# Designed miniproteins, single chains, continued (3): the designs that were tried, part 80

Each design is a single chain, and the fold is of that chain. pLDDT is the mean over its residues in the fold that is shown.

## One batch from the design tools (miniprotein)

Design m10769
Fold by ESMFold2-Fast:
Structure m10769 (fold): chain A 100 residues (1-100)
Amino acid sequence: SMDDLRALALTLVSTALVEAGRLDEQRAFIAAAQTLSLEDFLRLTAELLGELVEEAKRAGDEARLAGLASMLATLAAALRQNDAPEDLIARFEALREEAE
């Protein structure tokens, strides 16, 4: 369901933000999950994951990149199952390829 998609994105990305030490962004992300439309929330999710991928690449953190790639694959599959906009699915797929 669309509510399950929101909950999945919230759980995975909130955990990744905490692990990256981005606590202020994690708090803002939780607030955004309650206030934004699902589409806007998923676009914010892609933006934050993109930042985490770039940070992990700069750090040479192969384990973090593997974890992010797995999360992005899970989210891309969930987006496709819920008939999300194709541009958004493509963005998550592109980020997954960048993390691999």
Scores: mean pLDDT 86

Design m10770
Fold by ESMFold2-Fast:
Structure m10770 (fold): chain A 73 residues (1-73)
Amino acid sequence: PTTTIGDFDITASRSGDQITLTITRAGGPARTFTITAGSNPMPAADALARAFGLSRRDAMAIIGRGINLALSS
């Protein structure tokens, strides 16, 4: 499943307790993040913030949307 937040496209997949998010901004380079369901998402959000020059708040919103998309699919 895929969703969009502003200029960001998020593709989410789930295998067991592993969530993989592939995030692209405005058709630019894709970044992949792996999160264990139920774990702390902050490390992935911090990595996303550094990769795309985002605030922690914006990165958390993107990661949270991706996790919810993976869990609801």
Scores: mean pLDDT 81

Design m10771
Fold by ESMFold2-Fast:
Structure m10771 (fold): chain A 106 residues (1-106)
Amino acid sequence: MEEENLRRLVADVVRAVLEGMGNTEQAPQAEADAASLPLEKLREVVEAFRQWLRDRLRALGASEEEIQEFDEIFDAALKGDPEARQKLRERVREITAAQNAAADAA
C-alpha cells in the first residue's frame, strides 16, 4: 500500500531525526501530524526528506557510492521493506548525530 508506506517512512524519518537531535518528546506528535497529510503532500515531504538527507551526507563528506547506497535503502524503505526501513532509521540517526557533534565541536 503506497500511502501507508509513505506515511510510515515519513514517521520513521521524523522520529530518527528527533532521536538524533535528542528531542524524543516531540516524536509522537510528529508521527500523528504526518499521518494526517494528504497523499500528494506525503510524496512532497518524502522527496524533501530524501534531498535534505542527501545534502547532509554530502556535507559530511560522503562519497557518490555512499549516496547511491542511501538512495537504494530509501527506495527499498518506500516499498515497505522492514530491513530497509530499519537501516534508513539508523542512517538518519547517525547523520543527525554526526552533524550535531560537528556543530558542538566548532
Scores: mean pLDDT 71

Design m10772
Fold by ESMFold2-Fast:
Structure m10772 (fold): chain A 81 residues (1-81)
Amino acid sequence: DMEEIEKRVKELLERYRELTRRMTEGADTTPEEAEKEVEERLKRFENAIKLLKENGLENLEAFIKKYEENEELVERQLASA
């Protein structure tokens, strides 16, 4: 169900934003630089979801499941790209 997958993607984007924001807290940086970092990482995550969606729903579902099971691992991969 595409509609359910899109809802899960939206939930993951919100969670990713929250995790990225927490990761940038306490960094030796300005609030403006921290906000830019969160925005850039969110855009990278959105681009990754878009590419997975283009490669087929099976790949997108696998990614969503993996992220739900291990958010930190997936987040590390996206941050490194």
Scores: mean pLDDT 68

Design m10773
Fold by ESMFold2-Fast:
Structure m10773 (fold): chain A 102 residues (1-102)
Amino acid sequence: THSIEELKSSSDPKLLAYYYGSRAYFALLLGAYKQAIKDANLTIHYGKKAGDDTLVAYGYLIRGSAYLQLGKEDLAVADFNKAKEIAEKIGDKGILHEIKRN
């Protein structure tokens, strides 16, 4: 899309992480699990570049949820553990609640 090309051109990793995270979450809700994983990978990548632990944890949470829906339980557990580790470190109770619910 033109929007993603513009975001890449701006070189803002936080905006890119937010964009891919939003798209990954929407893909997850629509059952597009392979797309959700691809976008969650980019969310984690750009979140790390931005130094935004919330976006990194959110990316792991979405990717874990998509892996779980695809029956990849070991990969899902690993991602949920990473999201939990980061969320506990930053005190994000919202992410912790989503992990406990899933």
Scores: mean pLDDT 82

Design m10774
Fold by ESMFold2-Fast:
Formats: structure tokens, C-alpha cells, sequence
Structure m10774 (fold): chain A 65 residues (1-65)
């Protein structure tokens, strides 16, 4: 996993959630560590952001595409 991949995922998280860069970066690393598992990435997003499962899944799909 490269720094560029984490940065891309973090930018998507900032745009969708308004989180500060540092927190978005940490969440992005967790999501990318799922190796493309959308269900697990969705669970991480729900827990970390409090978003609905539907919205969290949409964001996870954007990041892992």
C-alpha cells in the first residue's frame, strides 16, 4: 500500500464527511488494509464516522474501486 493510495482515499473521506486530514488518513489506512473487502470497510466507516450503513458502503465502494 503506497502513500499515494492512502492520500487518494483520505481525500474522498474529507469530501464525503468533512473530517480533518489526519483523521481521514487514519481511516483510509484502515479501509485499505481490508484488501478490497467492502463489507469490512463499511463497518469501519460506520464505527469511525457514525454514518448510516448505506452511506458508508457508498464511500467504501468509491475508495476501493
Amino acid sequence: MTTREIFRAAKILIEETGLPLDKAYEIAKKILSTNGNIDKATEILVKETGLSPEKAREIAEKILE
Scores: mean pLDDT 80

Design m10775
Fold by ESMFold2-Fast:
Structure m10775 (fold): chain A 78 residues (1-78)
Amino acid sequence: MEEIRRVVEEESKRYGLDEESREILLQEALRRNADKRSVRGLVSARAMATKGVKLSEEEKKDLEYFSDRVREDKPFGL
């Protein structure tokens, strides 16, 4: 928990995200039971959506990792 909060804080500060964004990201990370890499992907996704930042190749890999986990959390077929 504390480690996840720290990753959200550090990455959010790196992108210049506000306190509201940090709280939303922390809530999502905890809800998804996210690991550190998923948290980095989640923060990168929000930074891209809210600030239009261009992701590095490594940041894109973290985002892809997060995206794959989101797909796993959604069951095939209802």
Scores: mean pLDDT 73

Design m10776
Fold by ESMFold2-Fast:
Structure m10776 (fold): chain A 90 residues (1-90)
Amino acid sequence: LAEEAVEALERGIRLIGEWLAARDPSVTQEQIDLLVEQARAAVRRLIEEGRLDDLISELRALLAYAKAQRLPPEAIEALERALRAAEELR
């Protein structure tokens, strides 16, 4: 349940990181890995604290940003799966 949301968001962030690295050679795999780790910790904390509405709001904002920036369809799909998993936790 919670792990499904975390795993889907991890995939989405990695795909976004790969997209950014292709456009900016200063973006490294180490930076992408750090962002994934920070996002996983944040999602787990919000779930543990029962702040599912905050998590859902943040995921909706991220998904809206991804669509506005025309990020890869796979990244958008991963973020949509993360949002659905978070909504199912309510």
Scores: mean pLDDT 78

Design m10777
Fold by ESMFold2-Fast:
Structure m10777 (fold): chain A 84 residues (1-84)
Amino acid sequence: MKLSEEFKKEFDKVFKAVDKNKDGKLSPEEFVEALALLSGYEDDLDPNDLEQRYRAFGRVLVKMGEKETPELNEEEKAELEKYF
């Protein structure tokens, strides 16, 4: 499933807010902050665990109405990875 342009725009906006060093990349910690701002994500996760990052991102997508399941496809993973 392709992520909507509205989601990408909102994520970019939140990304800019949490990117404290302004290098155009998120640290694992900044990624968790971005998820919290997008959806109120409060679950404990290890931000250095790639599978937990994919799961958390997928859950945020479901909560925002972008997809029906938290499983990420290859296109959705690539979209996430461009911020790292």
Scores: mean pLDDT 69

Design m10778
Fold by ESMFold2-Fast:
Structure m10778 (fold): chain A 93 residues (1-93)
Amino acid sequence: DKVLEIFRKTLRELGYPEEKIEKYVKEIEETARWLSERLGIPLEEALREVVKFWLALELGILKSELKHEKDPKKKEELEKKIEILEKAIEEIE
């Protein structure tokens, strides 16, 4: 599953431990099955939509944190994480 491979790689680059990555993958798979059944779309399409939504939400949270962050070092760290997420969203498209 190329979409889930991109997702796992992205979370590793963001510094998530493997246990958390696999927990989020499981939650994404469960949500994608629900969305696939609810909308009558293929599971692969549902997986892409759920992963894109998850990454977009995380991106929005980090951008909000950056807007309110006063520490220059933390701003730099947030900017790097934002770049990682933006690249991942482009790769899934």
Scores: mean pLDDT 88

Design m10779
Fold by ESMFold2-Fast:
Formats: structure tokens, C-alpha cells, sequence
Structure m10779 (fold): chain A 70 residues (1-70)
């Protein structure tokens, strides 16, 4: 099942933060892709309902870590 989730960031991510988030999310879960466009994070997952939920949670956690580190 394909799932698309949109997460609003408190501030626009830099291009470097966006690239880091996308790369880390893909490395953590190959079924998950992340696109960062300003203050909007778009998470696309393909798998079971549980795999999609896990992928989305991992992507959100990575985004929080990258934004907190900057």
C-alpha cells in the first residue's frame, strides 16, 4: 500500500538539512522516500500499514534530529 504523509516544520529547512533528512530516511528504511520543500516534509512509503507507520515515524524522528542539530 502506498501512503503519503505531509509534516509541517516549525521553520523552513535549509537545502542542506533537507538533503540530509532525505538521505538518512532512505538509508534507515528503503521503502521510504522523503522530499523537503521549505517548511513542508512529504513522506512517501510503500509497504504494509505497519511498515508505512514505521517509515513515517523514522522520517519524522530524523527530521527532528537534523533540525535540532542545526
Amino acid sequence: MRMVATVQLPEPATPEQGAAIAARAAAADPGTTVAVEGDTLTITTEGSREENARGALLAATIAQEELAAA
Scores: mean pLDDT 77

Design m10780
Fold by ESMFold2-Fast:
Structure m10780 (fold): chain A 80 residues (1-80)
Amino acid sequence: MTLVIELKGTHAPDLTEANIRSIIELGGGEILSLEIDGDEFTAVIRIEGENLDIDAFVKAMEDLSGGRLKITSYKILEEE
């Protein structure tokens, strides 16, 4: 299945847009859009898999960042 999800979160001040993009992509998300406003960000991403666990994906992003990227909310925009 394929999910398009909107992630909202915060990032450490020394994480660049390139760092945030790399963390999301390494966790298996394809970035459709990314907006950064100060220490907050909003990303629309596509993820693919047979048994998608969004909470596990969120945890993977936070772990990859060493806790410096925090997801505060997410919502499913599309499910295929």
Scores: mean pLDDT 80

Design m10781
Fold by ESMFold2-Fast:
Structure m10781 (fold): chain A 78 residues (1-78)
Amino acid sequence: SVLEEFLKIVKEAEKILQEFKENWDDKEKVEEYLEQLEKLLERIRELAAKSTDPEVKALLEAAAQHLEGLIEKLKKLA
């Protein structure tokens, strides 16, 4: 289901954010983690586009906006 795929993406994002925190001083790894987060953002947007349930679509669109904002903040700190 769309929600099961979304929860899997959330779990992957949480792992990347933890690795980002642990490897903050490693510029190469930080760039790789940011790229991975951007790919997850694209996946959330794809799921939102495929969703026919208005509530699920709204949830996915909100999650995408939140992740985009987080990526922008992390890029400024890196």
Scores: mean pLDDT 85

Design m10782
Fold by ESMFold2-Fast:
Structure m10782 (fold): chain A 105 residues (1-105)
Amino acid sequence: SLLESYLLTLIGLARHLAKTSKDPLIAEAYRVVAETLRRALAELDDKSAMEVANQANRVIDALEKKDYKEAAKALRELSETVRKNGFTELAERHDKLAEEFEKKA
């Protein structure tokens, strides 16, 4: 499906960026985003998975642009979405990352 292809593309991109980033905080953000996308693909319905994918893409775009203020905002929005879908531990990891990027902005 187009949704599955989109999610797999974002997972691959986030995994690649996690491996190639020299900044440990940015690398961790990409690892957490990749895990969130993998779980959305595996566990959520198409509508919820698409919402997660769109929010994860906003995080990736902001980090690529080094817009840490937007990255923090996007991480907090993604945190709320994944928390509503029962991914409480991932939501806490997103919130912690958002706090670190707020310090970097």
Scores: mean pLDDT 91

Design m10783
Fold by ESMFold2-Fast:
Structure m10783 (fold): chain A 81 residues (1-81)
Amino acid sequence: SRAERSLLVARAVGLVIRIIGLELDYERSEDPEEKEKLLEEMEEAVRELREIAAQAPEEDKEAIEKLVKKAEKLLEELKEK
């Protein structure tokens, strides 16, 4: 349904915004323990985004999967810092 699609897309966008916020917090933090917790929260958000991609209609799936790949790449880059 249109409402289900709108909600799913809204959830995906919300998770992307959350991931960006967590990245900014990570880059600003000087506390190793806080950075570890922020990475764990990003891993959780990426997992939720992946679950949304799996549930997405074909029309939206490819776009959301691209967001998942970008988020996963960002998470790996931060882990290497």
Scores: mean pLDDT 83

Design m10784
Fold by ESMFold2-Fast:
Structure m10784 (fold): chain A 72 residues (1-72)
Amino acid sequence: SAEEQEMIARLEALTAQALAAIRAGDWDAFLAVARQLEALYLEAHARNMQEVIAKARELIAELQALVAEKVA
C-alpha cells in the first residue's frame, strides 16, 4: 500500500542516519535514531504492515552487522 511504501521510505532514511552515526562513532546519535526505528517497527506490527515488518528486519540485520564490526 501507499502507507507501507511511505513507512519503508522513512525506515530507509532513518537507517541511513543510523549507519552514518555508527561510522562517525556518534553512539548518542545512533541511539536516538534507533529509538525512532523501534517506534516505527512497533507501529508496523500494531498495524499488521507485513512489507514494513520484513523491510525493518532486513535493515536491523544490516545495523547489527555494522555495530558488531565497529565494536570488535
Scores: mean pLDDT 84

Design m10785
Fold by ESMFold2-Fast:
Structure m10785 (fold): chain A 73 residues (1-73)
Amino acid sequence: MEIVNLKIRAVGLLVEADLLLRTKAPREEIDRVIAELKEQRKELEELYKKTGDPSLKKLVQELDETIARLEAA
């Protein structure tokens, strides 16, 4: 059940990142979300190491892809 809550938080952060890109948000806001995504990625990776849940590994990959897109913007 706690895993579901972490997934919901990660998805929310991904939605926020997409919104910032679509609204052409200031670089300062984009950099802030990049930092939050990197911290969330670390937490999910540690949880994946502990649980072996492949859906957590998929979320880590999605976070990595989103970070790359934000850094390229």
Scores: mean pLDDT 80

Design m10786
Fold by ESMFold2-Fast:
Structure m10786 (fold): chain A 73 residues (1-73)
Amino acid sequence: SLAREYIEKAREAIEEARKALEAGDVHAAVQHASEAIRYLDEAEKNATTPEEREEVEQLREEVDALLREVGAL
């Protein structure tokens, strides 16, 4: 589904944000997290099942936690 494609892109962006954090690149981590948020917005708009909506919510919480860890939220 289109929602699944955006969910996978969001997961990839979250992974890149984590790698940037591990490297100490806070700016890159925030940029990748912002990209993940955009993909999650698209996934939410295209979600057709409760499972897809729940996965988007869980990934949003993961991005929020990452941004709080960075001090950007």
Scores: mean pLDDT 87

Design m10787
Fold by ESMFold2-Fast:
Structure m10787 (fold): chain A 76 residues (1-76)
Amino acid sequence: TPALSPEEARERLRAEDPFATPRRIRILEALREKGRASVSELAELTGLSQSTVSKHLQALEREGVVRKEDGYYSLA
């Protein structure tokens, strides 16, 4: 039965909440540069998956940091 190595455990922790902040910063930086972008555009600009970008954008929208209009996101 495969078990997590210490390296795999660290990668899982990086993929979870404690290390979400750098990904959020990268998304916000891309939005600042672009002004307005879709989830797919932000995924391409940041190198993140569309699901990861969408997850972070939904959290940021609930916090009032970003705004969604006609499928595009921008800084609030």
Scores: mean pLDDT 72

Design m10788
Fold by ESMFold2-Fast:
Structure m10788 (fold): chain A 96 residues (1-96)
Amino acid sequence: MEEEERRRREEELRRGIAEGIVLIAVAVDILANKDDPEKVEAARRVADAVVAGDWETATELVLTTPILSKTVRLALADAHRLLGMEELAERVRKKL
């Protein structure tokens, strides 16, 4: 039963790593496209959804926002896989 606390910590770490992957990709994308405000805003919206824990909204944004970079799409797919969201990861990959 002390195993529940260990599982919770592992889940928290996995979530933190998944968020970090997306946030790093968003930061890189913003720096690469700093002169394109629409691309910067699109990437920021994905980061906002991920920080809010709303992975479904982040996925929808990636699928419906064509100007969003491949780097952010790949990062979101990798994050979904890390969280066990294999179906969401595959949906994002098909749009690459």
Scores: mean pLDDT 80

Design m10789
Fold by ESMFold2-Fast:
Structure m10789 (fold): chain A 61 residues (1-61)
Amino acid sequence: GKEEALKLLEEYKELVEKLSPVAGEIFERHDLPIYEEMIEKDPEKAKEILERRIKILKEKL
């Protein structure tokens, strides 16, 4: 649901911030609103995308 997708978005944001504070700021300003809109329109699709992105990012950290 939307709550689970929002939780994944917060986790993804935290991981981006761990890579670089500058990348985290750019994400919050430019990417975060896009993901929030995606969650509002299609939370299940947003969840699948966020889970995949989190997995990829964790492998690179």
Scores: mean pLDDT 82

Design m10790
Fold by ESMFold2-Fast:
Structure m10790 (fold): chain A 57 residues (1-57)
Amino acid sequence: MVESEDPEVSAVSGKRGPTVRNETGLYLGYEDYLEYLGSSLPEEEREKLEKIIEESK
């Protein structure tokens, strides 16, 4: 592979929406969702997201 045309993935910066849940139905609330992915994300970013979500609701 001489060229790696792959970076254009998941242009999801913040358009996902602070209060939008997927169709899976696994996430009962943002707290669960954040914890599900919180292990990979630093606590600082997790708290910021939680604040935005709480402000939106």
Scores: mean pLDDT 51

Design m10791
Fold by ESMFold2-Fast:
Structure m10791 (fold): chain A 60 residues (1-60)
Amino acid sequence: STVRAALRPVVDGIATPEAVVRALLEMGVDKETVRAELERLHQEGRITPEQLAAGLAALD
């Protein structure tokens, strides 16, 4: 997924979840698509609960 590839810097600790989420929304990606991918990464143990919370907060 393009969204998953774009979120890789968050997984790698290089970028904040907020910055990447805002960039995806500016590119016209749906909020629901971004939310689903963040939740999937968290379920896979690839991001922390704090990263998930920050990413979800940036959707508004």
Scores: mean pLDDT 84

Design m10792
Fold by ESMFold2-Fast:
Structure m10792 (fold): chain A 79 residues (1-79)
Amino acid sequence: DKKLEILEGLIKKYEEVLGKKFSKKAIEILKKYVKETEFKDLQEALEVIHQILDKAVSLTKGDVIEEEDVLKAIEELGL
């Protein structure tokens, strides 16, 4: 699934650039969202995933992005 490959690639890139890690549960929530969402194309998937990851990182107080940070990011973005 190309949209899941985009998600996994972006998570890795965010971890490398920011020196932070996504928890296993955070990754599970992101994968669920991406699997259940009908995107118009892969470009929209890339843009939406970027918005969620940016928001989740901005909400995270420590070095690990938790399940709660991802859920709040999705909620605050109206997704």
Scores: mean pLDDT 84

Design m10793
Fold by ESMFold2-Fast:
Structure m10793 (fold): chain A 81 residues (1-81)
Amino acid sequence: KDSPAMQAFEDAVLRALLEALARDPAGAARAKEELSQIGRQRHTLSDEEYLERVVEVMARVADAATLARIRALRDAAIQEL
């Protein structure tokens, strides 16, 4: 969590979720709940599993360009592990 790449990933996810909330409040609310569930399971997940699950949730609410950015930041975060 302290790595710059992990922080950049989490910041990009939060920004994308806030942008999605403005366009599709219902979809964003569901994504937020799924991300909250992943957060509650964080202690049972590896960092790679956590990143993969978060990307899967964001794929349902983010546009293609935002999703590509989040995937690139995920790859950078994995390299820091």
Scores: mean pLDDT 81

Design m10794
Fold by ESMFold2-Fast:
Structure m10794 (fold): chain A 80 residues (1-80)
Amino acid sequence: SAAAARARREEERREGGAAIGAYRALLEAGDEDLVKELEPYVKRAEELYASLTPEEQARLQAIADETRKRVLEILKAREA
């Protein structure tokens, strides 16, 4: 159905944003091993991003920014 297709596309955007956000957080934290593990997910997310409209790109970027903040908070809590 059209509704199921829209839901799947929205999940793909959330997954892509989460991958990019987590990757940025891990780069900032200096976790080289986890950065390498996320590279395939980030490449897929960047390919998805290039295929999106500007409005969809803005939404994916917002998810990435929020995920980055959450991952950095988790990493800081683990080091405390």
Scores: mean pLDDT 82

Design m10795
Fold by ESMFold2-Fast:
Structure m10795 (fold): chain A 82 residues (1-82)
Amino acid sequence: KIEEAKRRLEELIEEARRKGLKLAAKAAEAALKALEALEEGNELEAEIYEGLARIYLAVAKIIGDEESARLAQEALDLLESV
């Protein structure tokens, strides 16, 4: 399951970058790092990166960037699916 989530997060990062959605790309990058930390057994590092992903999602919502918010939420959903 972790391998599939990592692959989908990498695809999401590339999509966000191609579309110029900086907040979505940052959220997906943070979610990927959180997932990598979970694989290494580093729960604290995983919590920090998940927190960063949530911050990028919150910023996208506050500024009204609905497309970035949607992709950032998808990244967090992928992280939480593990």
Scores: mean pLDDT 85

Design m10796
Fold by ESMFold2-Fast:
Structure m10796 (fold): chain A 92 residues (1-92)
Amino acid sequence: AEVEAGDLVAARVRVTPEQAPLLRPGNRVEIRNKATGEVIRGVVAAVEALSETEALLAVRLLESGEVEVGDEVRVYDAEGRLIGEGEVFAVL
């Protein structure tokens, strides 16, 4: 789907129990399109914990491009450390 800066996507991400408390609004997000390899940057807008090792994120996009369900998602803390990995679950 074609997306614009400010659009929301839902992402399902896996975390370790140690990383789960680090998931918060404002975390940096990178979404990699599996077909093109392009990276779109976003920020976490909301976090819903599904378990000790899984969360559903609302991600606000900072860039325009193409995002599809199943595109790779990586979440980083303020220090640039990887704290979660997953996939786009829905384009909102």
Scores: mean pLDDT 85

Design m10797
Fold by ESMFold2-Fast:
Structure m10797 (fold): chain A 96 residues (1-96)
Amino acid sequence: KEELLKRAQELLEEAIRRAEENLEEAKKNPEVYEEKKPGYDSILTLLRNAKEEVESGKNLSQALAYAVGAAVGARRLGDEETAKLAEEAAEELEKA
């Protein structure tokens, strides 16, 4: 169980890093940045909230909900890699 939570945390950290990198890349084109920023702001909030709940250990059901929400948001933006990382984190949380 503890190993599953640690794996979920690592996956959430990787998803956050990738989403942040993609948002920074979008800044190179103002039109793309304006289009994608609201989606990435939402995804990053969900991922960070999921990570905080995993670290606290207090509400893993909420952490799962946040991770699933982030995966859906990332998929909507066409960010399949961030979506996959968030989905893998959710799978580890379900097993925990």
Scores: mean pLDDT 84

Design m10798
Fold by ESMFold2-Fast:
Structure m10798 (fold): chain A 103 residues (1-103)
Amino acid sequence: MEKLIEKIIELAKELYEMGVKDYLSLEVDKEKNNMLIVRLEVRNGNIFVSITVEENGKRFSITINVNEKKVYIRGDASEEEIEKALQWAIEKLEEFKKKLLES
């Protein structure tokens, strides 16, 4: 978990240095009743990464204050569910970074 959070912090800082102040990725699987959201935003001079997961009627969220290196989790989630959500968010942020570098 700690290594995944550190990777998100690193990616968010890199994207911010590239001029990214707002980013959102949303994936919906209606057949599985699943929704995944990752957002990178700047509020009051701080970079935040927020991850929201809805799966089988359960919702949880992870909010990372990148500048303060603080993590807030809301809702009921297992460590495995949290790590899976963090890994998905890393993949989306890395895909977006690659797209920016190719443009």
Scores: mean pLDDT 83

Design m10799
Fold by ESMFold2-Fast:
Structure m10799 (fold): chain A 84 residues (1-84)
Amino acid sequence: MSMEERRAIRDRLLARYDARVREIIDEGLRNGESLDHIRLMIESERGLAYMSFSVSLNEEERNVAIDEVDRLTARYLAEAERRA
């Protein structure tokens, strides 16, 4: 697998994570779920993302993907807290 192919896979996995976390927040807040429940759902999704990265990416791309997921997670947790 080429470097460009691996980066494309990383970007696709990150886009999926971003979309899924937005959905968790929007649905959770709409349904009146507690902030603690929304946080647990986001953390569960982050764990699944880490597993996916371990299977699909090399060490270099995995480290970049993990850093980006952690950054997105922190941003979205702060957004959920502000919207709750």
Scores: mean pLDDT 84

Design m10800
Fold by ESMFold2-Fast:
Structure m10800 (fold): chain A 70 residues (1-70)
Amino acid sequence: MKEETLKLAEEVLERARALAQKYPEYKEKFDEIAKRAEEGRRLAEEYPALGYHLAKEAQEEIKALEEEAK
């Protein structure tokens, strides 16, 4: 659970950062999603299920925003 939460949150953070560089007009929105993923990573030890949920939501938001940015 904790390892899964950390892995997902890190993947989302890296993706958001890469997309912010690729689509600078959407940087602020990707940065906001990255903050949610970072919060999920921070919660991974104490509340891994909640952390996973936040990271998962951030992942879905990235997918939606990436489709908009294309």
Scores: mean pLDDT 81

Design m10801
Fold by ESMFold2-Fast:
Structure m10801 (fold): chain A 71 residues (1-71)
Amino acid sequence: MSVLERIRERAEEIARELEKETGYKFKVTVSLRDGRVLVNVDADDDVPTELYHEFSDRLSRAAAEVLAEAR
């Protein structure tokens, strides 16, 4: 699988995990532009800021793992 596909799968996994924990819905779009991975998260308007921080932290860890394995 491509690096983008792996990052997207991990992001969707994290989103589903947070949805089950919190009841909020997250839609994640992952794209590659200018050699950089861009992640856009569309969520319910009332999602707390701390959940965005949690998502970002989990995704950063997952993305670092995927990128370290990419060759």
Scores: mean pLDDT 73

Design m10802
Fold by ESMFold2-Fast:
Structure m10802 (fold): chain A 120 residues (1-120)
Amino acid sequence: SDKAEKERREKERKELVEKAEKILKENLPKLSPEAQKKVKEILEEAKTLPEEQRDAVIESVGLISKMLAKTDDPEEQKELLEDLEKAFEYAKKGDLTKAATVTTSAVLRHIGREIDKELK
């Protein structure tokens, strides 16, 4: 039923946010001072957003922070920070689909780079 589908999506969203918060807490201290400042500024501004928009920001920040913690490549760091800012701007506007798309694209690009490094 449509109601059961919505309840399942809501539960999955909350579980994803909890995982993202744990990832963020683990990885934030590992980031450059510039990246830490940007993440903290985004999180402070996100506190003023509606719950669904705030949750989307936390998911993006958590996932992108994990990727930032794994890379020493300045170009990759720059791209990840630009993607984080772009996802945040979409989330602030209530465009959660575009925010998720930007975050997913950033994750997939990072995974591709990680696989390439492990195979070479």
Scores: mean pLDDT 83

Design m10803
Fold by ESMFold2-Fast:
Structure m10803 (fold): chain A 76 residues (1-76)
Amino acid sequence: MEAEKLYEKALKEVQERIDKIIKENNGDITKTIKEASKLLAEFQKKLVELGYPEVARKVVRDASRYLLEKIAEIEK
């Protein structure tokens, strides 16, 4: 129950930050990937430190998928 809520909150926060990174970089895919990768590493470290390595794994997996889908939209 607690782990599921943490997953949902973390995934939402990461996705919102990915959207902001994409907007701020005006379609620069290389900069977007670099900044988003740093963000994913930061969230992974934080969640592992909190004692939720499985939540960290799921958040990184699903956020990475979201990033790739957004990048595909930019490339058209």
Scores: mean pLDDT 83

